# Designed miniproteins, single chains, continued (5): the designs that were tried, part 91

Each design is a single chain, and the fold is of that chain. pLDDT is the mean over its residues in the fold that is shown.

## One batch from the design tools (miniprotein)

Design m19366
Fold by ESMFold2-Fast:
Structure m19366 (fold): chain A 82 residues (1-82)
Amino acid sequence: NAVELARKGVDAANAGDLDTAREYLIQAAKEYKANPSREESIALVAAVMYLLAKAMDAEIAGDEETAQRYLDLAREVLKAAN
C-alpha cells in the first residue's frame, strides 16, 4: 500500500531519519509504478513536496548538506515512480 508507505516515509523524514524515509518512499514509488492509482499519486506528490520544503528550510538555515540530502531523496523518489 503505497499511501501507507509514503506516510511512514514522511514520518521518518520528519523525525530526521532519512535512511528509513528513503526505504519507505522508494518502496511506495515502486508499488505506485507497478499499480498506479490516483490516491497513491497524491500521496507520493505530497511526500515529494514535503521533502522539497525541508530542503528549502535547510538551505535558508545555511545547512547545505542537509538541503542536498532532502533534494536527492526527492529526486530519487520521482525517478523510482517513473
Scores: mean pLDDT 88

Design m19367
Fold by ESMFold2-Fast:
Structure m19367 (fold): chain A 90 residues (1-90)
Amino acid sequence: DAIDALKDIAGIAKEVAQETDRNKIASLVTAAGILATAAIMSGADPEKVRKILEAVIKAGDAREAGNTSEAQKYADEAVKLAEEAIKELK
């Protein structure tokens, strides 16, 4: 289900913003990539899913760099984009 995959990506974005372990951040970003593929295969717009995944990746990169404010900003962007994509599927 594309909606479930997008909800899971939004949850991962929130976790990435709070995570301090670099290996866990990498695992969360990898999981988001797998879920992005599942969302596209289930009918989500590939362009929109790409933008959501890009925001999650940027949140992870910012968190690894110790930039907590940028990580939160990109995580919030990923959540907003995922919620918009979910509304378009309903």
Scores: mean pLDDT 87

Design m19368
Fold by ESMFold2-Fast:
Order: sequence, then C-alpha cells, then structure tokens
Structure m19368 (fold): chain A 71 residues (1-71)
Amino acid sequence: MKAVLELTFEDRAAAEAAAELARTLPGTLSAQVVGPRHVLVSFESVEAARAAAERLRAEVPGFVSARITPL
C-alpha cells in the first residue's frame, strides 16, 4: 500500500536537505519541497515511509513534525 509522508522543518534549508535525502532512500517515488518549511514525499509502501520518517528525524537538523497517510 503506497503512502505519503508530510514533513515540516524550521526553515527552507532544512526542508531542501530533507527532500534531497528522501530521494536517496529505498521505496521513495517522489520528494518535493512544497513550501518554505514543508516537504511531501511519496513512497511505495507505508513501511518505507515509516523508515524514511525515522531517518529524516534523526539526520536532518530542524525537524518539526511528520505525518504518514496511507494511499
């Protein structure tokens, strides 16, 4: 089941860094910076989205929130 991950960061640099990292992660279909602090990432599975959310939280400074929506 595919999933969308919605991410919020403190600033644009953090959001852009998160989008770049997300594009390198397994199961990522697309990653877009959709606002100054907001990133949308689509995944092949909910499990891929969860793994990516944990990695982005750990590795990207300025992480604020993450929400996963199954498709």
Scores: mean pLDDT 83

Design m19369
Fold by ESMFold2-Fast:
Structure m19369 (fold): chain A 101 residues (1-101)
Amino acid sequence: MKERAERLREEAIRRAEETIKELIKDEEAAEKAIEFFRNGARAVVELALTEGPELARRAARAIVEALREQLKRQVSEEVAERVTEAIRRALEELVRGLEEL
């Protein structure tokens, strides 16, 4: 199970990193968003494995909202919305994959 969970986490991080780098042209802002997502994805995986997928989904939602608040201080609202939507999708796919383990 851990190996499959780690693969799902790495795939989610890869997708998020690609989207963040494409949409956020400021390198420092992009790096901060990527680190935030990496830490969030790790927390979601740990919660899914220890507490179950429902709590993992709640954590994913909180991470998406926290990232939106961080991004709106660094980038335009339109860019923040697009990045936030992609991140929400990546985390939803991650939790779904973890449920199927």
Scores: mean pLDDT 83

Design m19370
Fold by ESMFold2-Fast:
Structure m19370 (fold): chain A 59 residues (1-59)
Amino acid sequence: IEEVLNEIRKEARKVLPDADADALVESLRRKAEERGLSPEELRKLGKRYIREAVEFRRS
């Protein structure tokens, strides 16, 4: 799970400021712990969160 969070952090930092990317990863960590997400579910959620954050910044 930590490996997946680090992968998501790297992708997020390519398109978001570091502070926003780090906040996104911490939000995903909390969600994964609360919901017992699998690594694959976490990857899907991470991609969605990054997309939503980028779309919000473009708007």
Scores: mean pLDDT 78

Design m19371
Fold by ESMFold2-Fast:
Structure m19371 (fold): chain A 74 residues (1-74)
Amino acid sequence: DASKKAKALELIKEGLKAYEEGDFERARELFEEAAKLLTDPSIQNTVLSLMMGLLSGDLTAEQALELAERALEE
């Protein structure tokens, strides 16, 4: 559903902003809310992988956003 994917992407953007501000609890809540809007388990797993990549330092917020946008357009 295109409208749910658009809302999920908006929540991911808000979560990335919260993460950069050091509010990890808010970032996690926003990412979990985005995942709940998505019915496809592969897209849910992608969102979780982006969270882990940010926490491990493997991804920047910019790289995480690019990957999320790509996954949600599939």
Scores: mean pLDDT 75

Design m19372
Fold by ESMFold2-Fast:
Structure m19372 (fold): chain A 56 residues (1-56)
Amino acid sequence: SEEELKELVKEAIRKYAKENNLKITDEEIEEIAEALVERAKEDGVLESLKKALKEL
């Protein structure tokens, strides 16, 4: 589902930020994840994004 994909994106962002010592707030993560999912939906690449996240 779209909500599940958004949560996967949020976790990927948190993990990346932690590994790269980036200070990012939960609010910023929420906004980035929402924008990324919406863009993927507009571009018709939602399934590609889902597959990429599973490989992380």
Scores: mean pLDDT 79

Design m19373
Fold by ESMFold2-Fast:
Structure m19373 (fold): chain A 60 residues (1-60)
Amino acid sequence: MIEVEAEFGSLEGAIGAALAAIGLDPRAKVRVEGTKVTAVLEDTEAGREAARYVEEAGKL
């Protein structure tokens, strides 16, 4: 399993990233706490893409 955490500048950014992660990996377990997103993803190609997306989105 892959676990990533990212903090966003807005609630909308956090929710958007969470929805994108679920869309890329439907088996993902995602938690949103205010502006913080924690995603637990499968160690698959889809899960690795979702993890990269959350990490990169959190840098923006």
Scores: mean pLDDT 77

Design m19374
Fold by ESMFold2-Fast:
Order: sequence, then structure tokens, then C-alpha cells
Structure m19374 (fold): chain A 97 residues (1-97)
Amino acid sequence: SREEQLRQIEEQVRELIEEFEERLKNTEDKEEREKIAEEFVKRMTELVQQAISLQPDLSSSQRQAALELPRLYAERQLLILEIGEEEAMKLLREKAE
């Protein structure tokens, strides 16, 4: 069913996020972190595109917003590693609003 397919994608998303966070925690080199982030964005975008294909009622703006989420998440996680979670979340809230 569509619900089962979405659940499977959600599980893959969680696993990919966990893998991404673990790889970042174990990497001190900035260039290597950027490569890890690029790989994450590519793989996550593929999963997001699959999820969008299962939701035909999404508007074009909702689809565009969803496709931007992997990049925004990766940038957020890189920022957290640079300045800490509390300061990163404060800065991102100020920029989002």
C-alpha cells in the first residue's frame, strides 16, 4: 500500500540520517565533512523524490520545499558541529523567520 511504501521510505530516511550523523561525528576534516554532506544530500534527495511520487496531491511549492530539505538538514548538522547545537538552532530560527 501507499502507507506501507511511505513507512519504508521513512525507515530508510531514519537510517540514512543516523549514518550521516555517525560519519560526521567520526570526521574532523572539513573537506571530508563536506563530501559526506554531499553524499547524504544526493541519497536523501532520491528518497524524498520517491516519497513525493507517492503523494500526487502535493502542490509544486510543497514539492520544491521537500526537495530542499536534505540540503538544509545537512547545512544545519554541519553548523551544529561548528558552533554547537544551541547556537546553531538560535541562528537558524532567526534566519527562517
Scores: mean pLDDT 82

Design m19375
Fold by ESMFold2-Fast:
Structure m19375 (fold): chain A 57 residues (1-57)
Amino acid sequence: SMMEELRKKAEEIEKEGLRRYLEGDESAGEDARKEIVKLVEEALGKKLSVEEALNLL
């Protein structure tokens, strides 16, 4: 389903963000969160808060 694909992509973004953070990129966590929100917004065609986007996953 679309939601399962979004969750998988969000998990991949979170894992990459964590990897980069552990390698010394202090902004990686915030960057990953922004990318996840944008991913959900693009899929649904609407603007969302961080909380709204994460609650859909």
Scores: mean pLDDT 83

Design m19376
Fold by ESMFold2-Fast:
Structure m19376 (fold): chain A 78 residues (1-78)
Amino acid sequence: MSDEELRAATPERTWRAFRRFDRDGDGVITAAELREVLTELFGPAARLTDAQVARLIAAADRDGDGRIDLAEFVEFVS
């Protein structure tokens, strides 16, 4: 799927958030990437625990692969 197709299917703010979390640009968010961005955004004092990050991934990850793609991310935040 092209970047234009992904963007067209996603609200602009959600797409921007996804792109921020997708640090390696592979089209999916891992638990490590989610944790890294949240740590950068909120700082060390406002860090999520490993268990909280895992629960966020599990809530968004429909297929159980431990990763969030754009479609799962949109569904999670919608």
Scores: mean pLDDT 65

Design m19377
Fold by ESMFold2-Fast:
Structure m19377 (fold): chain A 73 residues (1-73)
Amino acid sequence: MDEALEQLKEYAAKAMRKASPEIRALIQKAVGAAQRGDYESAIKYLEEALKLSKDEETKKELEKAIEVVKEAK
């Protein structure tokens, strides 16, 4: 149950390293939603963060985070 959440936290932390404050806020909302079992909202917040991201490393980590959450639902 918690393996997907731990992987999400890891990819989220990596994505936040180069992210703007606005993108970091969306990633934090996504992690919070996933912690509550709201994987649909978590995916939506991560997809919004991905749309706003210009850094390729941030995009890569966000895509991995989205994949993990989709597998957990």
Scores: mean pLDDT 82

Design m19378
Fold by ESMFold2-Fast:
Structure m19378 (fold): chain A 97 residues (1-97)
Amino acid sequence: AAEEAAELLRRAAELLREAAERHPEEREMLLAYAREAEETAELAEEGRLEEAYERALLLAIVLRIEAAGLAFEGKDELAEAVRRAAELVAEAAELLE
């Protein structure tokens, strides 16, 4: 469960980094979320499951809000990438519960 959650969080970080390369205007924001996903994966791997769960849950909420905002701005491709990252992070949170 914890290892599977960490893998999902790292996949979310990879999606956010790929999006950052394609969307330079949002690069700083996307890289910050990628770092948060990686740090959360490290917490899960260290057995800090409650902290990893809380951070994953918050990150999933934040990414969903960002995706909605990006979609409203007409940035549909980026919104979809961020939404997909949110889904992976939410699945990781479920595994950590």
Scores: mean pLDDT 89

Design m19379
Fold by ESMFold2-Fast:
Structure m19379 (fold): chain A 74 residues (1-74)
Amino acid sequence: DELLKEALELLKVAPDSYGAHYGLGELYFKEGKYEEAIKYYEKALKLAEEEKDEETVEVIKKKIEEAKKKLEEK
């Protein structure tokens, strides 16, 4: 997946970007890799909480819950 490789390269340049971590979480989620998706969503969540971005925090929390449900189903 070229988008995943591109997102990983972006993360090397901007390791503290919640957007980069969230993007990686979304890519792993799309590929059905829910454990990896949760890992990146949790990192994005911490960074978004530091930014006081309440809307982004709620979105990420819902994505983590959805990924956990998918992981339990597998």
Scores: mean pLDDT 76

Design m19381
Fold by ESMFold2-Fast:
Formats: sequence, C-alpha cells, structure tokens
Structure m19381 (fold): chain A 86 residues (1-86)
Amino acid sequence: MSREELEAETLVALAIMQVEVARLILKNNPLSEETKKEIKRLIDQAKKLVDEAEALLPHLSPETAARVKRDIEYIKEEIEKIEKEL
C-alpha cells in the first residue's frame, strides 16, 4: 500500500466517522439551532475530506480506487439523507 493509498483510505474513514457522528446527534438530540449547526459542521468536514480523497483517485491502484469510490458514494448518500432531515 502506497502513502497515497493510506492517505485516501484514512480520509474516507474520517469522513465516514464525521457522518456517523452527525447521524447519532440527529437521532438522539432535539433539532435545535445549536444541534443543526454542529451537524452542518460535521457534514462540511466530511465533504472536504471526500474532496481530498477524490483528488487522490488518479494516484491509487484500481482495487484501492474502487474501494475509495464505494466509500465516497456511501458518504454522499448519507450526507444527502442527513441534509433532508435538517
């Protein structure tokens, strides 16, 4: 595994974590303005991490690129679902 592959996999793992935390907050807390702001911050961070991971795709092996692309699509779908609840 190259440095770029480790970086891309780390970026998507961090983005998944941000999205999972946002979903947990959304499920367990009243939808106050402060809660919305925190969820939006987590989603914005996940979007930035996805953008950085997408920039690395041309530098990855086909197998790693396929995994990273699947994780990116999962993150994008979860972001869309969370944003619809805000």
Scores: mean pLDDT 87

Design m19382
Fold by ESMFold2-Fast:
Structure m19382 (fold): chain A 73 residues (1-73)
Amino acid sequence: LRDAAVEAAIQAVKESDSSPEAKAKVIETLRNMQAQGLSIDQIKEVLEKMSKSKDPDVARAAKAALQALLEAQ
């Protein structure tokens, strides 16, 4: 269930209107959090922080991931 939500978030990042570099960074962060066994709530906190990034492409990709994660609940 958690893994399905993370996969949905990764797919949303791939579909977001962001740079390839920003997408790769957000996807890598999601995979690392999944590998560490972080809860959905912990993943949401990290994505919320990334959505406020100084890099607008990273912020956009993180917002897409966060929305998908919320919808997967």
Scores: mean pLDDT 82

Design m19383
Fold by ESMFold2-Fast:
Structure m19383 (fold): chain A 97 residues (1-97)
Amino acid sequence: SLEEKAKQLEEGAKKDEEAGKASFEKFKKLAEEGGKPSDIVSALSGSVLSYIGAETSYLLGAKLVPEKKEEFLKKAEEALEKAKEVLKEGNELLEKL
């Protein structure tokens, strides 16, 4: 059903948000400890892409279940804002290296 597909998209989005947070924590640790440049870039990129993945899943959920459209659109906006925050904070941290 469309309801079940939307639920799977929301569950996937939540996992992507968790992965985004974990990747950003890994990025911060690697940057502070002098990790390999490729690992630092991979961790930051992974965080941003995970939050964008969450946004995409919420946007698709909004299309499948009109009665939850406003809720999913709000969550999509929040996920996109986290991606922007991660990029901004990541760039600021890299400038200090």
Scores: mean pLDDT 89

Design m19384
Fold by ESMFold2-Fast:
Structure m19384 (fold): chain A 64 residues (1-64)
Amino acid sequence: SSKKEEILRLLQELERGEITAEEAVERIKALGLSKEEIIKIILELLKEGKISKETAAKVLELLL
């Protein structure tokens, strides 16, 4: 989905050190998805190898 692509872009910005984990989470929440949908998308991106385990852990910690 277009929202999954936006989440991927934000998480890649986080991996490049362009934004903080807190900033990434705020921007992801602004997309209007439920917490459950956000977690599902992050886990799918991790399974696909598109983000690191470290990036997933930082963001999920702030959502859980």
Scores: mean pLDDT 86

Design m19386
Fold by ESMFold2-Fast:
Structure m19386 (fold): chain A 60 residues (1-60)
Amino acid sequence: HMDPEEFLERLLAEGGEVPVDDWATLADRLKAAGIDIPPELAARIQADVSALVEWARHHH
């Protein structure tokens, strides 16, 4: 596990090797880091974590 900032940086830099399967935990960490996830994207992340990587690239 990583701290929220390191997690987000790693996710953006490497393009999505996410060490966490639980999208709920991932979303919670992003909120703690001040990242706003729209509810539509939250549903996609629940089905496919790669959606989070794509979203993050557009929001940074």
Scores: mean pLDDT 57

Design m19387
Fold by ESMFold2-Fast:
Structure m19387 (fold): chain A 70 residues (1-70)
Amino acid sequence: AKIDSAEEAIERARENAEKAAASEDKSLAASYLAAAGIDLAVAKLSGASEEEVEEVRELIREAEAIVEAK
């Protein structure tokens, strides 16, 4: 059986993207965005579905736009 590491990475990427969007500190938000990007890359390499990857990528892009506006 494949480890659920891909699912965990997807959930962590979502969590980090949400934390980035919610953070008032631009530097802290940028750190969460970097973590979300790394987690998404790990999820892709670990076999996450294309649909899940696209959903999280969109969340990261939305969070990036919010961080840039700060």
Scores: mean pLDDT 79

Design m19388
Fold by ESMFold2-Fast:
Structure m19388 (fold): chain A 92 residues (1-92)
Amino acid sequence: GELVLRAIGLVLRHIGLFIEIEEELKKLKDKEKKEEIKKKLEELEKKFKELVKKFFSTPDEDEEKKEEIIKELEELNKELEELLEEAKKLIG
């Protein structure tokens, strides 16, 4: 129950961060830097989607593995927050 709610919260946070990065990228005029951030964003999205699938495929009895996946989702959201700050700095 509680681990599922935590996972949902992390998914919602991820979606919000993704939208914010996409909006910052629209303002970025440097094509090379824009493509670098887009590539990093795509790699983080792929990893996040794989972890979400892994979480919901893991049996409820395996709470330790689910908690490990939650920590990995939290780490990816932190990387996404860092990418957002990188994008903002490049705009000025």
Scores: mean pLDDT 86

Design m19389
Fold by ESMFold2-Fast:
Structure m19389 (fold): chain A 100 residues (1-100)
Amino acid sequence: KVFGQAEVVAAVKRHGQRYGLLGNYRGYSLGNLVAAAKFESNFNTQATNRNTDGSTDYGILQINSRWWCNDGYGPSLCNIPCSALLSSDIDASVKCASKI
């Protein structure tokens, strides 16, 4: 699903508040997450980009398989399959971002 900016703001606020990304000044702000979603994927939850090292970036926040999700490339520090980051529900992407 391709989100509008207002939809991404609402979804990141809802899920990011649950995972402590918005209230705790932990280097991630709502604006930073929305900017990342815009620049990395143009708000497209199904965005995938292969990197030169053979890893792949997945979803609206372009989360890398080298460290964070499991596609068979590296460790999964988020303990999640990379396909879950392509869902029209951004909860998995926001939760994984909270661990980065």
Scores: mean pLDDT 67

Design m19390
Fold by ESMFold2-Fast:
Structure m19390 (fold): chain A 61 residues (1-61)
Amino acid sequence: AMEEVEKEIKELAEKYGVPEETVRRLGSPDLRETARASAEIDLKKVKDPEAIETAKRILEN
């Protein structure tokens, strides 16, 4: 529901240090924006070289 979505957006934004707008883009009908938002979050939360490589590929498309 709406309350659950708002709470999850705020929680992820605060936890990973990204704007709420970045998290909202995960729900975009544009799959490109969804992929980019996901990659931005992944790059900030994980410094694992493997994860960084995957995220960069998604951003580059």
Scores: mean pLDDT 66

Design m19391
Fold by ESMFold2-Fast:
Structure m19391 (fold): chain A 56 residues (1-56)
Amino acid sequence: GASELERLQKELEDLIVRLVLQGKVEEAKRLAEQMKAHRNDKEKLEELIKQAKSLL
C-alpha cells in the first residue's frame, strides 16, 4: 500500500485532473503548483484537497 503522503498526493492529483476536465484550468494549475511546493507537507496536502473538493 501507499504511504499516507503518497495517498494524499494521488488524491490531490486525481482532483486536479477532475478540475481540468470541468474547464477549471487556472484553479487546477494553482493547486498543481502548490502541490509541487508542498509535496511532503501532510497538513498542506490535506488543506489543498479540501480546496479542490470545494471547487468541484
Scores: mean pLDDT 85

Design m19392
Fold by ESMFold2-Fast:
Structure m19392 (fold): chain A 78 residues (1-78)
Amino acid sequence: SPVVDEIAREAYVALANSPGYRAAHGVTREDIIAGSEKAREAIRDVAEKIFQARYGRPPTDEELDAVVERALELARAD
């Protein structure tokens, strides 16, 4: 889904490019690569905020799960 890909990329970039933002969410780069529960929660929080800001609605559970998995793929590939 183009929506899932866009949100996943933005969530990943926000967490990857800001050490302060990662610290605020209590996650490390290693947590994100490992797909830890904390990392999944951080990605979900970021994704929900981006979804609301860009599309004016909350994500569905299916969209949110897809965004989390896609963001973790981007983290592991980088």
Scores: mean pLDDT 77

Design m19393
Fold by ESMFold2-Fast:
Structure m19393 (fold): chain A 99 residues (1-99)
Amino acid sequence: MGDYESSIKIFEERIKKDPNDYLSWYNLGETYFDAGNYEKSIEYYLKAIELNPDFDQAYENLAETLRKLGKEELADKVLEIKKTKENVKERLEELKKEL
């Protein structure tokens, strides 16, 4: 089974080298999701989207994570932001207030 601690360290080291590496933020989100820590998963997916709003997979995985927490309306809002790409940063800040 995956060693989550080792995976976390690898992606944290990548982020220390390049804080704008949206893929490493996204991979941390996936690692925490697989570990069942949905709250941290959400934080890291949001950061990946903030750094690269065109990275569609981060929105999809964020929506899935929100559904794991029973936040289906927020999941639908995330997918709407993905479709429009309008005011992404502002809409993500509004979404954070509902978490």
Scores: mean pLDDT 86

Design m19394
Fold by ESMFold2-Fast:
Structure m19394 (fold): chain A 87 residues (1-87)
Amino acid sequence: SKMDIEEAKKLIEEAEELLKQGKFKEAAEKALQALMKALKALEDPQLILKGIGQLLRGIGLMLDGKYEEAAKVFIEAAKEVIDELEK
């Protein structure tokens, strides 16, 4: 829904602010929430599958403790999903 897109945008802004503060783990956690909200807004399982590779990549980075890289991957993926929804 439009509300899920607006919530995802807010979570992206919060994640970007946390990155600027050097709070990489918190940034990655917020960015993951943003991506999950953006993917849920699609409401089409087939379209969600298109984003799954970036979601799994970011999760793998978090498991490796690479939180800054994970946050950036999740933010970029969430922005791409939102841009596709707003076309």
Scores: mean pLDDT 83

Design m19395
Fold by ESMFold2-Fast:
Structure m19395 (fold): chain A 55 residues (1-55)
Amino acid sequence: GALAEAARAAGVSPETARRLLAAGASSTDVGAWGANHGGSPEGSAALGRAAEAAR
């Protein structure tokens, strides 16, 4: 799905992104997590948008 694709493009684990959303993290928090854990700024922004669309 879009979340997994965005996570891979950002260079971060799709599994961790899904678990954060399941635990109640906001789309902004998921994007920020990606940026802080090796994701590119552009990829992390895309990850945040995909996380919002997945909710």
Scores: mean pLDDT 71

Design m19396
Fold by ESMFold2-Fast:
Structure m19396 (fold): chain A 94 residues (1-94)
Amino acid sequence: KKQLDLDIAGGIVLIAVSIVLKTAEREASPEFVAELRRESDRLAQALNAGDIDAAIEELKRMKELVEQGIPDPELKAESIRLLDNAIKILEELK
């Protein structure tokens, strides 16, 4: 049951991250998108390993990248909100 809860939460987190990546692909530089994709890949690996702490750390790194890389203030705020919600979901899986 705990593994199933992590699988469901991980799926929701990855959907939120995919929305952030699509925003970055439209609004940010290709270099920024490549960095964000690398952190997304690390997040997926952490989730597959059941390493919730590592997954939260990768989401926090993605927030730092979004803060610097997305120039539109509204899209930046929405992307940060999505990542904050993803962090909260994972923190509840203690």
Scores: mean pLDDT 84

Design m19397
Fold by ESMFold2-Fast:
Structure m19397 (fold): chain A 87 residues (1-87)
Amino acid sequence: SAAEERLARLVEEGQRLAEEALRAVEAGDVEAAREAAERLEEIARELRRLAEEVAAEDPELAELARAAAEGAEAAARLTRRLVEEAE
């Protein structure tokens, strides 16, 4: 379905951004790490919107989208924390 394809795309983008965030932290690139965290937060918001959109039609897909959003939010929080501790 279009919703399943969108979830897969958002999960893939979130994974890529989490990897970029980690590399930026390891390189000491505070600006790149913060940008990646902001984009992870955007992906989390899109995942939560997707969950709301499909909740009535596909409750299981909505739960998966919420879990993915929580993962992206956690990655963003960890990135921001690591940047703060390095400053």
Scores: mean pLDDT 89

Design m19398
Fold by ESMFold2-Fast:
Structure m19398 (fold): chain A 65 residues (1-65)
Amino acid sequence: MSEEELNREVEASLHVMAATIAEKQGDYKEAAEHYRKAAEALKEVDPELAEELEKKAKEMEEKAK
């Protein structure tokens, strides 16, 4: 992988961890934000995983209402 792709994967991994922690604590708005940021980081590197994370972000947004 290029340096840019590797950095984006690391960024996405950190956001997924933060999102998972927030989700487990019931902080759905924060979880949604982190899942969305992870998806954006992976959009060009791993579009399939990015799509999965976008769906998770939308699920969290619905729970935050």
Scores: mean pLDDT 81

Design m19399
Fold by ESMFold2-Fast:
Structure m19399 (fold): chain A 80 residues (1-80)
Amino acid sequence: SIIKDELDDGLLTAERKIKEAEKNKDIEKLKELLKLSKNVYERMLQESEVMNDDEGVEYVKETLEKVEKLIKKAIEKIKK
């Protein structure tokens, strides 16, 4: 599935950017990445729902949850 491949590539890119921001202790960049990720994945979720792509909806949702969890964990590590 093209959407799954795109989401998998997006997740790898997000993980790399999150680790870079964590290394730099840049909480504001992590917050920006969280906001941008929510906006992008929310649009993809809406598109998948309009297309009645239930599998795509679930995959977008799971990928967003993974990205959010990674960002929140990185912020927590910086604050400690």
Scores: mean pLDDT 79

Design m19400
Fold by ESMFold2-Fast:
Structure m19400 (fold): chain A 62 residues (1-62)
Amino acid sequence: AKLDKEKIEKVRKELSEEELKLLEEIAKKMGIDLNDILELLASMDEEGRKDLLKKMKLFLKK
């Protein structure tokens, strides 16, 4: 809860342009905001973020 905006901003800066576009496409397909996905990623550790991104990439290929 504390500094969540800063954590989200850091995650956004750490993501590549390609990863951001991928997440935007997933958000659109799921009917949710990109910011909700970024908040979820910001709440996870590095290992959890990598696992979630891998699963999301697989989801788009369907």
Scores: mean pLDDT 73

Design m19401
Fold by ESMFold2-Fast:
Structure m19401 (fold): chain A 66 residues (1-66)
Amino acid sequence: MEELVEYVKEIAKEHGVEITDEAARLLVEKVGDDKEALRVAVATLAERVKAEGRDTITAEDLYQPA
């Protein structure tokens, strides 16, 4: 789990955003151990927060419609 949480944080930084530890853990629990699926999910969330003028993905963002 911790390795996938760090992976999620790394991908978020590649998109120019941060992700909270809570949001990263929830995303791994929701999506599972598929790194490709996690990468796509992080990219989608990064686009959402940037469109809203934010720079951080939070746990609340995981429950928003895509």
Scores: mean pLDDT 78

Design m19402
Fold by ESMFold2-Fast:
Structure m19402 (fold): chain A 71 residues (1-71)
Amino acid sequence: SELEERIRELEKELEEIEKEIKRLEEELKATEDEEKRKELLKRMMDLGVREVELAVELTILKKEKKKLEEE
């Protein structure tokens, strides 16, 4: 099913974003340079927005899959 493949692709992308956010969190904890901290925080916020967008799409697709499986 193309729907199931797309769900898997979005889940994989969400996992990659989560890993990148964790990586940036670790770098932020190790960094005392204010300019670098600001850049890291901006990147984390941008990734957070993308995470929310992907999570919304994934939720819609999972609901669609459930409806198709019930029919």
Scores: mean pLDDT 84

